# Ledger of designs, part 81: designed miniproteins, single chains

Each design is a single chain, and the fold is of that chain. pLDDT is the mean over its residues in the fold that is shown.

## One batch from the design tools (miniprotein)

Design m2816
Fold by ESMFold2-Fast:
Structure m2816 (fold): chain A 100 residues (1-100)
Amino acid sequence: SQEELAERILELAKELFQALLNKDLEKAEELIKELEKLREEVEDPRLRREIDRLIEAARRVVEALKNNEEERKLAILLTVLAIEIAAVYYEVRVLRRRAA
């Protein structure tokens, strides 16, 4: 179902955030690819848009880690990613309420 798909995306997004906090680039890139695959199955345009923003924010963190950027810049990019994860969480809650 779309609700199960949305919940799986949220779980992967949380794992991605943890991988990036641990600077595990291999795991982070693997999780981004899985999110991109699942995003194609998302029918809700609002949720799809927030997932696209989340993927872009995560790719910025990956690029900053590859370029050995300052810890302060990494903290700002991780904060942006956390905001995008919260936005995905909100859209998942909206979908669950409409199914009730």
Scores: mean pLDDT 87

Design m2817
Fold by ESMFold2-Fast:
Structure m2817 (fold): chain A 97 residues (1-97)
Amino acid sequence: MKVTIFVLAEAGKIPIDEGERLTEKIVRELEERFKEKGIKVERITGAFGTASSGNMLIGVRIVGLDESDVDEAIELIKELFEKAGYKVLKVSVEREE
């Protein structure tokens, strides 16, 4: 199954360039967490600062994720945002057509 997860975060007190590093970390942590399920994670480059003033949108596409694992993937992504100092505002999940 293909799932795209978009996270809208407030980029308040954190440098904007940290979003690039956070996206790379999200990709690696997702692949490690779900390694036994054989997932592949693709980053959506250029999503930074496109949502609105003061906000950051980061998207990742996960190939091979089970529907039952989507919630766990979202929680992992949120944890990584929080550890990086970003405030998560919204999470959107889209199925790939």
Scores: mean pLDDT 71

Design m2818
Fold by ESMFold2-Fast:
Structure m2818 (fold): chain A 83 residues (1-83)
Amino acid sequence: SAAEALVDRLIAALRAAGHPGLANFVEQNRADFVRLLEEDPALRAEVEALLAAGRPLAAFELLREALIEEAVKVLEEAVKKVT
């Protein structure tokens, strides 16, 4: 998919920029990052633009923020069910 190709480009760009630890993290969590980009076309467009601009760290930080927001929403729903 386009999302899979974009995540693979991010991994390669992070390695090329000297961030192998971040590249390995994205690779190990590839399915989660692909899912985020498949579910959010606006986020995917922003990540594509950042990679095209040579800003892989900014692309990673944008995805990291989206993953944290998803985790917070899961916690909020869990709290609503027990309170």
Scores: mean pLDDT 82

Design m2819
Fold by ESMFold2-Fast:
Structure m2819 (fold): chain A 68 residues (1-68)
Amino acid sequence: SEEYQKLLEELKEFARKAFEKLDEINDPVTRERVVKKLSEAYKVIKETNDKEKFDELKQEVERILEEA
């Protein structure tokens, strides 16, 4: 569906920006936390297409990066 393709593209773009920030932070603990949340986001999109849960996981990643 168009919703599925849109969510995947949104995740791809979000992940690219997150990894750019992780490269600047250069902290393996922060990287592991972010990778875990991005993995959860991919599973949510793939299995449920849950936009609300995806948005929650993006917010969690943003908080992790802000705290670093």
Scores: mean pLDDT 85

Design m2820
Fold by ESMFold2-Fast:
Structure m2820 (fold): chain A 70 residues (1-70)
Amino acid sequence: SDEDRELLIETLVKLVLSYKEMIKKDPSKINTVKSSLPYSIYNTLLDNLDSSDEELAEAVREHVDRELDK
């Protein structure tokens, strides 16, 4: 359902934001984060590592919506 999709996306957004904070606090954790996320989501995080949390959240939402619609 659309509600289940939205819940999945928002759960992933929260996870990615937590990983951004982890990397910002300790950059050595980047390899741990890489092994914990799908490659495409990991790349979205890296491309938005210096972006605001709102910009990163939006980038993750857009990416997952595209993947789920394939």
Scores: mean pLDDT 83

Design m2821
Fold by ESMFold2-Fast:
Structure m2821 (fold): chain A 86 residues (1-86)
Amino acid sequence: SEVEKLKEELLKAVGELQEKLASFAEEILSDPELLALLERFDGRVVAAGQSTDPAFIRRVIADIRRLLTAESLEELKALLQEILAE
């Protein structure tokens, strides 16, 4: 199933994102706006994990991959704002 394969990819991407976020843990906790953006995005990730829509799951995986390209906290915050505005 395409959905099953996409959910495996989603879990892998989530794991990679969690490792990246750990590197900014103190800075994230000191920025309530960034924490709120991350909580909103986590809601989208949860929705994708419960979804049967391959297009939606692929979009969320692509969004996670974009967040993984961030080299700084400022880039991460900007990408989250952009993704959540779409």
Scores: mean pLDDT 87

Design m2822
Fold by ESMFold2-Fast:
Structure m2822 (fold): chain A 79 residues (1-79)
Amino acid sequence: SVTDVLNEVLADQPEFTEEHRQKLVTFFETEVAAADLTDPQTEKILGEKFSSLLKDLNVPEVVQEKVWAAFWRVLSELR
């Protein structure tokens, strides 16, 4: 599940809080779940929304690579 992927990827990141995890799970359960993944614009739009979410949450740059890897993995598994 999305929660399992985020827990595994971010378990040892002290700067990544429970609130951050919940906000990311909500994004996948709402924005990604409602998205038409057959539309070529959808991946770009979701990527831009996800980038904005990470900025709003002040996710440290050192963990952003792992968070983006989890994002692309979830999108790949939904296709």
Scores: mean pLDDT 75

Design m2823
Fold by ESMFold2-Fast:
Structure m2823 (fold): chain A 95 residues (1-95)
Amino acid sequence: MEEKGLKVLEEVKPRVEEALEKGDLLALQREIVAALISFFLDEPVEEVLELLEKSPEELQRKILERVREALAKGTSLEEMKKLMKEILEELKKSA
């Protein structure tokens, strides 16, 4: 799990840096959510990112708000995994 997590972070890092440089906050937020879902659910980052990109912008913003709120509250790893699973199911349903 830790090794896979490190790989996900290394894959996402260049894209996060590019989004920051361009000021594309929505792209940056998509990369963060895709990395979190990949981390917790063992889903490929690229597949999750594709689902996010195909989703309506309003759904993307709603997902980002839910993730931000969970992180701010210090949500447990188990609760975070449940949230990531719910988000992935919502993304699949809206695609």
Scores: mean pLDDT 74

Design m2824
Fold by ESMFold2-Fast:
Structure m2824 (fold): chain A 94 residues (1-94)
Amino acid sequence: SSKAEKWRRASESLLKYIESFVPPASTPVHLAAASILQLLLQEAKEMELDESIIEEIEKEVRRMLATPDISAEEAKARVKEFVERVTKKALESI
């Protein structure tokens, strides 16, 4: 469906962005990672994805905000894994 195509393109673009993303030196890593997850959340809401998927993304945003001691490597790995996992779930529901 066109909705599935839009979600796939958005998630692929975000994954590419994560691979090349370098947070500004003045920005804590957990806040930078949370901002990337907020972009995914905004896209999910605009595409009117299942509320369960939206809630899962919101929970991950909150979890990341509560993890100020996370390293850049851990944050990148966690966000990438989460985006890949939630993208699969979303595609199953479209």
Scores: mean pLDDT 80

Design m2825
Fold by ESMFold2-Fast:
Structure m2825 (fold): chain A 79 residues (1-79)
Amino acid sequence: SAAQEEALEAFLREARERILEAASTGDRERAERTVEELVEEFREFLDEKFPDLSEEEKELAVESFRRLALALVDRVLAS
């Protein structure tokens, strides 16, 4: 639905901004801690906003999110 798409876009935009801010400090431990917080928040977000997704689909989404978030941390720390 449009509401689900808007909610997902908003979550991902905020998550990206928080990761960029944390990683910009040069502190990998801080950046990785932020990713772990966001992974927990994303799991809760999926349970609330995407209740029709199977547990398997939710786990795949969370794993994909974690992988992309850590890749973003690596990219920022390399710059």
Scores: mean pLDDT 87

Design m2826
Fold by ESMFold2-Fast:
Structure m2826 (fold): chain A 116 residues (1-116)
Amino acid sequence: SKAEEILKEMKGKKYVFGDGTEKTISEEDLKTPEGKLLALLDYISRHDVSDEELEQLAKELGLTPGGILLLKAMRDGRVTREVLDEAIRLAEQEDPGLKAFYERLKARVDAGRAAA
């Protein structure tokens, strides 16, 4: 699938946040919701992604509502505090690891750094 190709291409590569800080994405990271989300964020930052393609990728990777919200915000260049607060709220019912991830992104924004 296209989603599996995106994960494969990200294996062992670095995700670069908007502030220039980097995270190396391991094979084990790509098995987690956070790692899958980072791989899609990287892909969306490099490619024009339609609503249809985004919906298909979301279904293939089992993305949560909070994850889909963040991906759309990234595509549209609008990763704001308000978007991150809503993603955190949704993640309380979805995945504790994703909640922690969104809280780290919010801390970046609050420190005057780019979130993603």
Scores: mean pLDDT 79

Design m2827
Fold by ESMFold2-Fast:
Structure m2827 (fold): chain A 86 residues (1-86)
Amino acid sequence: HMEEIKKLGEEAVKLAREHGLDSLARAIENIVDEILKAKTVEELEIARTFLAMVAGIARSMGHEELAEKLEKLVDAVDEYIKKLKE
């Protein structure tokens, strides 16, 4: 569902900004925008891959709460992709 992706994206961006991770927040915001405007499954798969990489970066930097929120966002995108393929 696009509304769930948008909400989780907004929560992740807010959390990143609250921790002073402005560059990471902008990266998340841009990737979520790409997901919301994607017209093909391929575009969604590409954006999803970048989002998963950002989640991994957050985790490696010790931002566990942000990483968990980004992982939930990745899961929501994966469910949306699955629904579009059905």
Scores: mean pLDDT 86

Design m2828
Fold by ESMFold2-Fast:
Parts: C-alpha cells; structure tokens; sequence
Structure m2828 (fold): chain A 75 residues (1-75)
C-alpha cells in the first residue's frame, strides 16, 4: 500500500541518519548503498520515492554518503 511505502521511507531515512551520525564512514557508505537498494525494491510509487530522495538530500550532510546513494539510484 502507499501508506506502507511512506512508512518504509521514513524508517529508511531514520536508519540513514543513524548510520551517518554513529558509524565509521566506510561502514555508513556500505549501509547507505544497501538501504537505498532496498528502498528502490520496496517503494514502487514515483512520488513517494521522489519525496524520500528529497528528504535524504536535505537531512544527510556527508557528501560521500549522498554520492553513494545517488550512484545506486542512477543504477
């Protein structure tokens, strides 16, 4: 459902923020790639996915983590 996709996006963003704030950079990058791959598999609605990616871009401050997420999205 759309509600389940929104909730998943919120949980994924929370996990990305946790990784950025608490984990070594190399580990945070790997986890960010894995979370983003799962987001692309779970969130099928384009509007929900676009909103998730916009929120990620605003909330995540580390450029290397953002670049890793963008690479996965770009495929």
Amino acid sequence: SLEEQREFGKQALDALLYAEKTLPLEVAIEIARNITQRVLRVIKDKSILEQFLEEVKKAITNKEILDAIEEVVKE
Scores: mean pLDDT 87

Design m2829
Fold by ESMFold2-Fast:
Formats: structure tokens, C-alpha cells, sequence
Structure m2829 (fold): chain A 109 residues (1-109)
């Protein structure tokens, strides 16, 4: 479907570092940030992880503004976006997610 095609294209663009394309896709009225790839990762999980690796806090804020679920667990790993970003050592991204309503009890010690 067009929704799945946009989700797949957004994930591919994020892996390629084409952030202008990622934002173009996420702003489409048919974009569904809850769509899962074959591994069970949502578009939100992939984009937040890749944006954090690239230190693109502006992209994390945009995904959150567009309604990305910060408490949704990745089906492949069982981890929330907050847990993934904490594991990557991205303190600024972790703080941004917490300010957006992420559950701090999900951060591993």
C-alpha cells in the first residue's frame, strides 16, 4: 500500500542519511509512524535511533511533534525508543524524549 511504501522509503532514507527526504515523507498526510518493518521495528524507532546516531535532535523533535509514540516497544528488541537511545549513550536525545513524555522507569540502570 502507499502507507507501507512511504514507511519503507522513510526507513531507507534514514539509513542513507537523507534527512530532507525523511522529513518530506513524515509530513505526508498518508505517513503512518506506527507501521512496522519485517523485523517489527516501527518507522519511529528506526528514525529516532538513526537521528540520535547522527546527533540530529531537530529530527527527533519533528518525529515527536508528528505523533511518534515514544513509549511503543520495538517488537524485535522489546525496547522503547528511550531504552535504545540510552543504550547508545545519547544523553541529549534521552532528555528530549523525557521532556516529550517518555517513561523514565524504562531506562536501564
Amino acid sequence: SAVQELADEAVTAAYLGDWDKVLEILRQPTADLSERDEDGSTVTHVILAQAALEKRLDLIEEVLRLGGDVNEKDAATGKTPLQILAALGRDEAVELLLSAGADPSEVPK
Scores: mean pLDDT 71

Design m2830
Fold by ESMFold2-Fast:
Structure m2830 (fold): chain A 59 residues (1-59)
Amino acid sequence: SADVEELRAVLEAHGIHLSRGRLEALVKNMQLSNVSIDDVRALLEAGVPAEDVVRALSS
């Protein structure tokens, strides 16, 4: 889906390379939590460690 490819691009720009299955799981959890890709981008641009963002989205 477009959301999976957009999330991949955002995370790869911050040095994170995840499998398609992990990206799909994160997108699903984001949808359930009403978190957008723009919210993820804003957190990463604000200097939140990318590992911490991925961990939060995996909960």
Scores: mean pLDDT 83

Design m2831
Fold by ESMFold2-Fast:
Structure m2831 (fold): chain A 83 residues (1-83)
Amino acid sequence: MSKIEKDAYEAVKNGDLEKASLLLAMAVGFARAGDKETAKAIFDGILKGLEESDLPEEVKERIKEAIRQNARIAGLDDIVEAV
């Protein structure tokens, strides 16, 4: 697991939703810069953290929607379909 994927995983697992939101915005920035692999690593980390988190279902669904929206903006249709 890359450092940034682990950071994204830990942010969601620890309930740091502000940091998770910032990492989603960074993923869009990386994708726009042509670094789609780093962008995907961030999305993967958030998704793994979400699956292992004790967050309420309504919070998990809001994070999934945020992932879909940001992945769509990033042009990562494979991530949008995987969520």
Scores: mean pLDDT 83

Design m2832
Fold by ESMFold2-Fast:
Structure m2832 (fold): chain A 95 residues (1-95)
Amino acid sequence: VDEEELEHEILLAMIQMVLSVNILEAERKKEYDLAEMLRRLGELVVALAEKRPDVELLEEVLERLLRIGKLIDEERYEEAEEELKRLIKEVEELL
């Protein structure tokens, strides 16, 4: 496995882990619509992975998911939803 393939696999694993944590936190806070949007993004990330995207794109997705997680933790749900909607749209446009 070359270094880029390994980085790709690690970033995808990290993205899935952050998504799972964000879903659990949204559900714990009873923000079920937000949790469903996060699940939708998870499905899109699986589809995106099959397209073998650039490492830089995966790093951007991870950074944005970490930011969304922070917004959920701070109970800034409207901002989390707006950021998540933008990310979903951008990923859909890449598919």
Scores: mean pLDDT 85

Design m2833
Fold by ESMFold2-Fast:
Structure m2833 (fold): chain A 99 residues (1-99)
Amino acid sequence: KVEELLKKALENAKKALEYFTEAQRLSGDPEKRDRLVEKAREYIKEAGKYLAEAMKEGTPEQARLLDKALAYLSKANDPQTAVENLKKAIELVEEALKL
């Protein structure tokens, strides 16, 4: 069901956000930073899969919000803008859950 898919997408997107936030707080350890970034990217991929499935099962209004969320998830693969793009994606998925 759409609600379950959106909740799984949120869980993975929030984990990606946590990993990128931790990576930003690590000063002077590029190896640990790179590992956190790679883990975050795996969670972005997982979130994207759940959003794509939710778009097929959801309403047209939900599909529009989720299409925008997928675009922000794609941009979040860039560590420089990852936190802001993940926050926007999470907001859009939360809006879709309220519909």
Scores: mean pLDDT 87

Design m2834
Fold by ESMFold2-Fast:
Structure m2834 (fold): chain A 107 residues (1-107)
Amino acid sequence: SNREEARELLRKGRDAYNAGNYDEAIKYYEEALRKTPESDLLLRGRIYSNLGDVYDNKGETDKAIEYYEESIEHFRKAKERSKDEFERGVLDVAIAVTELSLRKLKE
């Protein structure tokens, strides 16, 4: 399925990122986003957050801000739609961590 392909691409992107191969990580994350169903707001939020991290580490601050804001929007929407208390807790942590990264870039 497209979702399984997206998760594999997200994993490959993280491996590239951890190796310092930022441009390769971006390519994997962008492909993961293309393969991710529009309804999978949690996975989309994770991919946008990872894109934010890559652009932050590349010093592309404006792009990092855009991707972190997109990540937070997706996580918030995922939380509104979630009936699972554990998933909502995970989303609260993800939102808080991403908001901290965003605040650091905004002064």
Scores: mean pLDDT 89

Design m2835
Fold by ESMFold2-Fast:
Structure m2835 (fold): chain A 100 residues (1-100)
Amino acid sequence: SMMEEQRKKAERQVEGFEKLLKDLVSAAKSLAEQERIGQALLQLIEEEVREMVEEGVDFEIIEEYIRKVKEVVAKLLDESVAEKFERELDKILEEAKRRS
């Protein structure tokens, strides 16, 4: 079904994000550098969610995508950076819900 294709695309996006974040964080030498990496990747996530909304992707799939991104962030980033990132993801999800 079309929804299964959209879910698989979202899953591949999460896998790509995890690989990219893991590589970038492994090269980070400070919490400040990790926070800058987080800010740059947050912009990429916001753009992906915006495109999902424009393409008419079901909100439940967008919500699952954000949930999985939060799991990756909590796993790979320092707790203080992850908490800031998660708050911004919640704002992105709230805006997506309003536009859905």
Scores: mean pLDDT 85

Design m2836
Fold by ESMFold2-Fast:
Formats: structure tokens, C-alpha cells, sequence
Structure m2836 (fold): chain A 54 residues (1-54)
């Protein structure tokens, strides 16, 4: 549940550090979807990851 969501967040932030905010946001959104997030939740998570990495 929360552990799976946190793993997605960590993976997205790591990708943002390596490849920049846009790629990090995409990785974050994809990981959120893998963890069972809705498309709306994944979109919001991706935006938050972009803002956090920038």
C-alpha cells in the first residue's frame, strides 16, 4: 500500500536527478500507475515530481 507508493516516488525522484525533471515526472507517473494509482492520481504525482525536481 503506502510502501509501494513510496517506492514509486523514490524511483521517480532518482530518475529526475539523473535525467531531469521532465523524465523524472514521466517515470514517477508510470511507477504510480504500476502501484495501482488512477490516471488522475498518476498525472498529479507526475506534476508534483516535476515541481520537486525543479
Amino acid sequence: EEEAKQKGIDAGLAAAKEHGPVRGALVFANEALKQGATPEQASEAGKAAYDAAR
Scores: mean pLDDT 67

Design m2837
Fold by ESMFold2-Fast:
Structure m2837 (fold): chain A 82 residues (1-82)
Amino acid sequence: NALEEALRQQKRLEEELLRDMIERIKEGLEKAKEKSTPEMQAFYDELIEETEEMLSLSREERLKVLKEQADRRKALIEKLNK
C-alpha cells in the first residue's frame, strides 16, 4: 500500500534527521569546549554526555532533551558573548 510505504519512509527520514541533529550538536559542543574556559568546559562535558545518551532514548525523550539543550545552549552563548 502506498500509504503504508509513505509512513515507513517518513519514519526512516525522522530517524535520519534526529541522528544528523545529534551529530551536529555534539560536534558544535566539542568545538565550543575546546575554546571555552574550564568552568564552561565542565558544562559542555555534561551536554556532550546528554547528547550521547539521546541515541538510546525514545523519540519523545530525545525531543525533550534537545529542547532543553537548545534553551541551555542559547543562554550559555548569550553569557559567553557578554
Scores: mean pLDDT 74

Design m2838
Fold by ESMFold2-Fast:
Structure m2838 (fold): chain A 81 residues (1-81)
Amino acid sequence: SVLERLAARVREILRADPGVSPRLQSSYAGILDRAVRENVSVEGLRSLRDAILADLRREGVPQATIDAIRAAFDEAIAELE
């Protein structure tokens, strides 16, 4: 599904960044797995995207990683619209 591909892609992006702690990676993986299980709405996915991006900025994650995650969410949202 689109949500399963999004979850896998976000996990891959976060794993590739050595600045993202294992705890933070695990936290986002859990959130994404719940979104997949509950078949989150497009509106819910937009809210989740915005929340994750804000959290990553607060944690000091590099802009390139944040941009890659935004692109992954935006692609998934476009496929679901």
Scores: mean pLDDT 84

Design m2839
Fold by ESMFold2-Fast:
Structure m2839 (fold): chain A 86 residues (1-86)
Amino acid sequence: MAAEHLEEALRHARAAVEALAAGDEAAAEEHDRQAVEHAERAIAAGADPREVALALLRTAAEAAAEAGLISREEAEAAIARAEAAA
């Protein structure tokens, strides 16, 4: 089901950012790979590619702000820009 693959993609996207914030680049790369794989499966199962991309960006930006990698304002600006461009 497309929704299950999207949920998995978002979980791995968040985990990738958390691993990167913790300095574990190998774990971050593996979680990013899993996020892409599940996102592609969600799209193949009928999910809108634009909605998948926006959900991934939102999840990653929010996680990055929570981890202190970017400011909250930078995360909100990135999300707003992506939503306006689609």
Scores: mean pLDDT 85

Design m2840
Fold by ESMFold2-Fast:
Structure m2840 (fold): chain A 90 residues (1-90)
Amino acid sequence: MLQELVEKLEQELGKKFSITDGEVIVPELTKEEAETVLKLAEEFGSDYLKGVALEELGRYDEAKEVFKKLYEETGSELALNALKLIELRT
């Protein structure tokens, strides 16, 4: 599932993506690329990647809600760290 998501992201954007700690790690994205990442994250049900894409789009309130929900449901340290970093910037 994550590998299929990465392959589709790399095909659509022509950029390399990696998987670390069971999550997709994104390279630097343009706003247009972040919209594509958001669409694919929603299609594949990757809540962490959805949050990252929302953050890159400057949609910080939506990104915070996604990371908060993910942390509350799963205990994800990646989601908690992302939430803390957004709170420091906003």
Scores: mean pLDDT 79

Design m2841
Fold by ESMFold2-Fast:
Structure m2841 (fold): chain A 92 residues (1-92)
Amino acid sequence: SSLEEYIRKKGEEYGLSEDQIQFVKLLMKVLERSKEIGEDEALAFVRMIASVFGLTPEETDRVVELVREIIRKEASPKEAIDRLVKLVHELS
């Protein structure tokens, strides 16, 4: 999809690894479903994904807080990607 191409472009721009790019892709899939499943269930999926990718508890909390903010502010997909890519880069 064009959205997955945008994630790759921004990820490569920030020097993210392939695993980090896949992490952002999975977070975006959760965000796409957040209105259907609700905030609490979406954030539970984010915690599970972060655990699978080996994030620490404090790194996981930072990702969860950003995803919560994206949901509540109804950020555009591109804005969400830009913020997630930047955060993942900062956690490297």
Scores: mean pLDDT 90

Design m2842
Fold by ESMFold2-Fast:
Order: sequence, then C-alpha cells, then structure tokens
Structure m2842 (fold): chain A 75 residues (1-75)
Amino acid sequence: DRRELAEKAREYAREGKREEAVELLKKLGVDASHWSLEEIRHLADMLLGMEQSGARGEVVLEDERTGETQTLEVR
C-alpha cells in the first residue's frame, strides 16, 4: 500500500532514521540515497499529503545539490 509506505517513510524521517526512510522512498519510486535528512523529511511529508488528498499526476523532484531530476507518477 503506497499510503502505508509514505506514512512509514515520514515517521522514519521524523525520527532521524535517514537510511530506513531512503529504503521506503525507493519502494515509492524515488532515489533519495544522496539527499539530506531535511530534504527527505520534506519529500515524505509531500508524498503523504498527496496520498491522503488523493492527488494524481506527475511530480518532478529536483536535487538542488546535483541538479538531478526524478519524475514520480502518483495515481
């Protein structure tokens, strides 16, 4: 369940468990292995909000440090 993964990723990020949050985000289709804990917390909060609101569409994630982009499809 995508919502359960998003909730768990947010929980781990809030607890400072960066590596556990990164693994859950990978299951959601996002590679955040090089992101900071604060960036991961913001991403997890956003993804949970989208799952809770039933939002659909594409989200383009940009890493400001590397300039890399990742596209996440929310259904």
Scores: mean pLDDT 73

Design m2843
Fold by ESMFold2-Fast:
Order: structure tokens, then sequence, then C-alpha cells
Structure m2843 (fold): chain A 80 residues (1-80)
């Protein structure tokens, strides 16, 4: 239980930082980042860990690449 909360909090902090940056670049990308946050709450702990790893990987790119990756993650989660 506590482990799940930690995963969500870490992802939420990373996404909050991203949303603030993306609001300056693209309202669409910021919205996609918020969607990822919402989907995390609906995932199993194992799925949340995988999404968190993918988000951390996305943050390693340029601002533009990070925005594209976050959008891709949001779309993938929506398609399930």
Amino acid sequence: MKENAKIIKEAQKALTELVQRLRKLSPEAARDAQRVLGYLAQLTPEEQKEVLKELKRALDGSPEETARRVREIAQRLAER
C-alpha cells in the first residue's frame, strides 16, 4: 500500500514539473500529461511502475521530445 503511494507521488511530481514546462510550449501536451496522471490511479501497482519508468525515460529528452513521449504514453493508456 505505501509502495503504491510512493510510486504515484513520484510520478505526480515528475508530471507536475512537466505540466508546468509544457504549459509554456503546448496546451495539448500539458493536457496529455494530466491524462497520464489520471490513468495512473486506475492501473495496477505493477503497471504503475512500468509507466513511471517510461515517464522517467521520457524526461531524459529535449523539451520537445519529452512532450511527444508524454503524449504517446497518454494515447497508449487511453487505448486500453
Scores: mean pLDDT 70

Design m2844
Fold by ESMFold2-Fast:
Structure m2844 (fold): chain A 78 residues (1-78)
Amino acid sequence: MAAPPGPARHESAEERLSEDLVRFTLRLAGDEAGTADAFLAYLRALAERYEVLEVDVEGEVRADGYAELELTVLARRR
């Protein structure tokens, strides 16, 4: 199936803290609904591969429907 249009901006980063600990950072910006869907899909995909230890979320939704979200996940390799 073709993927639906995602957020206008999608940036992801991975930082290895140790052999078993990884910090994932995801920044999303764009339409509120598309940004929310991408955010949830990312978190679910991580939880399938890693043990999620900590989730931190920062975000802003503007009156014009523009949203910016930053997700930081501390995870342990299974």
Scores: mean pLDDT 74

Design m2845
Fold by ESMFold2-Fast:
Structure m2845 (fold): chain A 79 residues (1-79)
Amino acid sequence: DEELLKKIESIKDPEELLKFAEEKFREYVKSVAPSLSVEHLRKQAELAREQAEKEKDPLERELLLKYAEILEEAVKELE
C-alpha cells in the first residue's frame, strides 16, 4: 500500500510514526488473516524479518520488525 507508506513518511515524530504504523499493520493483518493460510502468514513474517536485517535505516527496520511480530501473532492465533 503505497498511499499508506506516504502517510507514514509524512509523520516527522518517530514515536508517533511507529504507533500509527503498528495500528495500521494490526488492522491490515486482521482483515487478511482469515483469507490466508498459516503457512502464507509465516512466510510473510520471515520475509519481513529478513528485510529488517538488511535494512540500514533504523526506523524502517523497526517498522519491518513490528510488521513481522504482528504476522507472527496472527499465526499463533490460528494454530
Scores: mean pLDDT 75

Design m2846
Fold by ESMFold2-Fast:
Formats: sequence, C-alpha cells, structure tokens
Structure m2846 (fold): chain A 113 residues (1-113)
Amino acid sequence: SKEEFQKLAEEVLEEIQKLEDMARKSKNPELQKAIRELVELVREVLELAQKIFDQGKYDEALKILREVREVVKKAVEEIETALQNGDYSKALEIVRKALEEVRKILEKAKQAL
C-alpha cells in the first residue's frame, strides 16, 4: 500500500539522519566522507524504489525498501557502538560493508525497472 511504502521510506530517512548526525559529531574526515557516500547511495535506492512503485511493481518496491531499511538500521547500531568505544577504524569498516550491501540493493533495484 502507499501508506506502507511511505512509512518504510520515512523509517529509512530517520536512520539516514542518525548517520549524518554521527558523522558530524565524529569530526573524522574519512568517516564523514564514507557516511556521506552511504547516505547518497541510500537516497538513490529510495528514488528507484519510488519509480518501481509508480510502475505498479508494489511488492518489488516494498521488498527493496525493507532490504535497505535493514542494512541501514544495522549499520547505524554498529557504527554507534564503535564510536562509543572510540573505534573510528571499526566504524569506517562498518560503513564500507554497508556501502557494498547498499550497492548490491541498488543494482537489484535498477534491474527491477
């Protein structure tokens, strides 16, 4: 449904906001750059999911949205833990892993168009 799509998209946007806030507070330029790239890729996935939904492929769009939500939510939790421990190297590794996972979701979304 449109309601379910909007709710899932909003949940993803809330997690992205947490990533942007963590990047800003970290004051680590490499981590800020990696998180910015992750946020940009997630926004691209949201745009493609909307296009897929608008084409009447509702189940495919919702599946993509759920997959990206799970990746971003897990990344936020793991990055927050790493940053609380002052482990910027671990935080960067988590972001890079999330980037790879989101890139795979992005490619699946492109194939669904």
Scores: mean pLDDT 89

Design m2847
Fold by ESMFold2-Fast:
Structure m2847 (fold): chain A 112 residues (1-112)
Amino acid sequence: MFEEKGKELKEKAEELLKKDPSSVEAARLLAYAAGYYLHAGKLDEAKELAEKAIEVARKALEKDPENVEALRALAGALGVLAQVYRLQGKEEEAKRYAEEAEEYDEKARELE
């Protein structure tokens, strides 16, 4: 169930990326897909999708540093990475990503 939903969101994101490599909506869908793969116990796929979401969101923020949706996508993807590292017993890396996620989420909230 979670894996199937993650796959659906990944495919939608890939179609958006063909049209715009810095698509904010693609970054959001990739972050959600990473979350679904995480819930399915697919840690490698969750990490890969979260890292891709981070890359796309950062490209969007290079164009518009105050894009709230891009900041939230970045925070969400960093949150997934933090959970992946925590589940792998890498507590220091998990804390670093969690702190970075909170920072971007706070910035997004300040802009709304």
Scores: mean pLDDT 88

Design m2848
Fold by ESMFold2-Fast:
Formats: sequence, C-alpha cells, structure tokens
Structure m2848 (fold): chain A 75 residues (1-75)
Amino acid sequence: MEEFMEKIRNQEKAIRKLKELLEKRGPTPKEEEIYYQMIDAAVGLDVDKLREYAEKLMDELGVTEEEREEILKLL
C-alpha cells in the first residue's frame, strides 16, 4: 500500500514536469492530444499506457536525455 502511494506521487511529479515543459513551449494540437491521453491513463491507473504516452510526448517535445531519464525514473 505505501509502495503504491509512492508510485502515485512519483507519477504526479512526472506529469507535472511534462505539463511545465508543454506550458513553457506553447503546445501543438498533437502534443495536447498526447498529454490528454497520458492524463486519462493516469486517472485510469493504467501504468503501461501512462508510460507509453509519456514517452511519445517526450519524443514530440524533443526533451533532453537528462530530462527523459528523470521523467522515466518517476514512472
């Protein structure tokens, strides 16, 4: 149970970081769609889809390797 709560907190941190990156750049419609799919996966507790959409969003945003590693570490 405690491990699950820590996982949720880490996922919230990853989502927050991705939202900050989107807001900083001004998102494209494609980036917004992937972000909403990621949020739906998070709300549905679908960890596999959450990770897949997060990786897709990072690819579209062109994040650095360091940023990618930090986000994936939280997922």
Scores: mean pLDDT 79

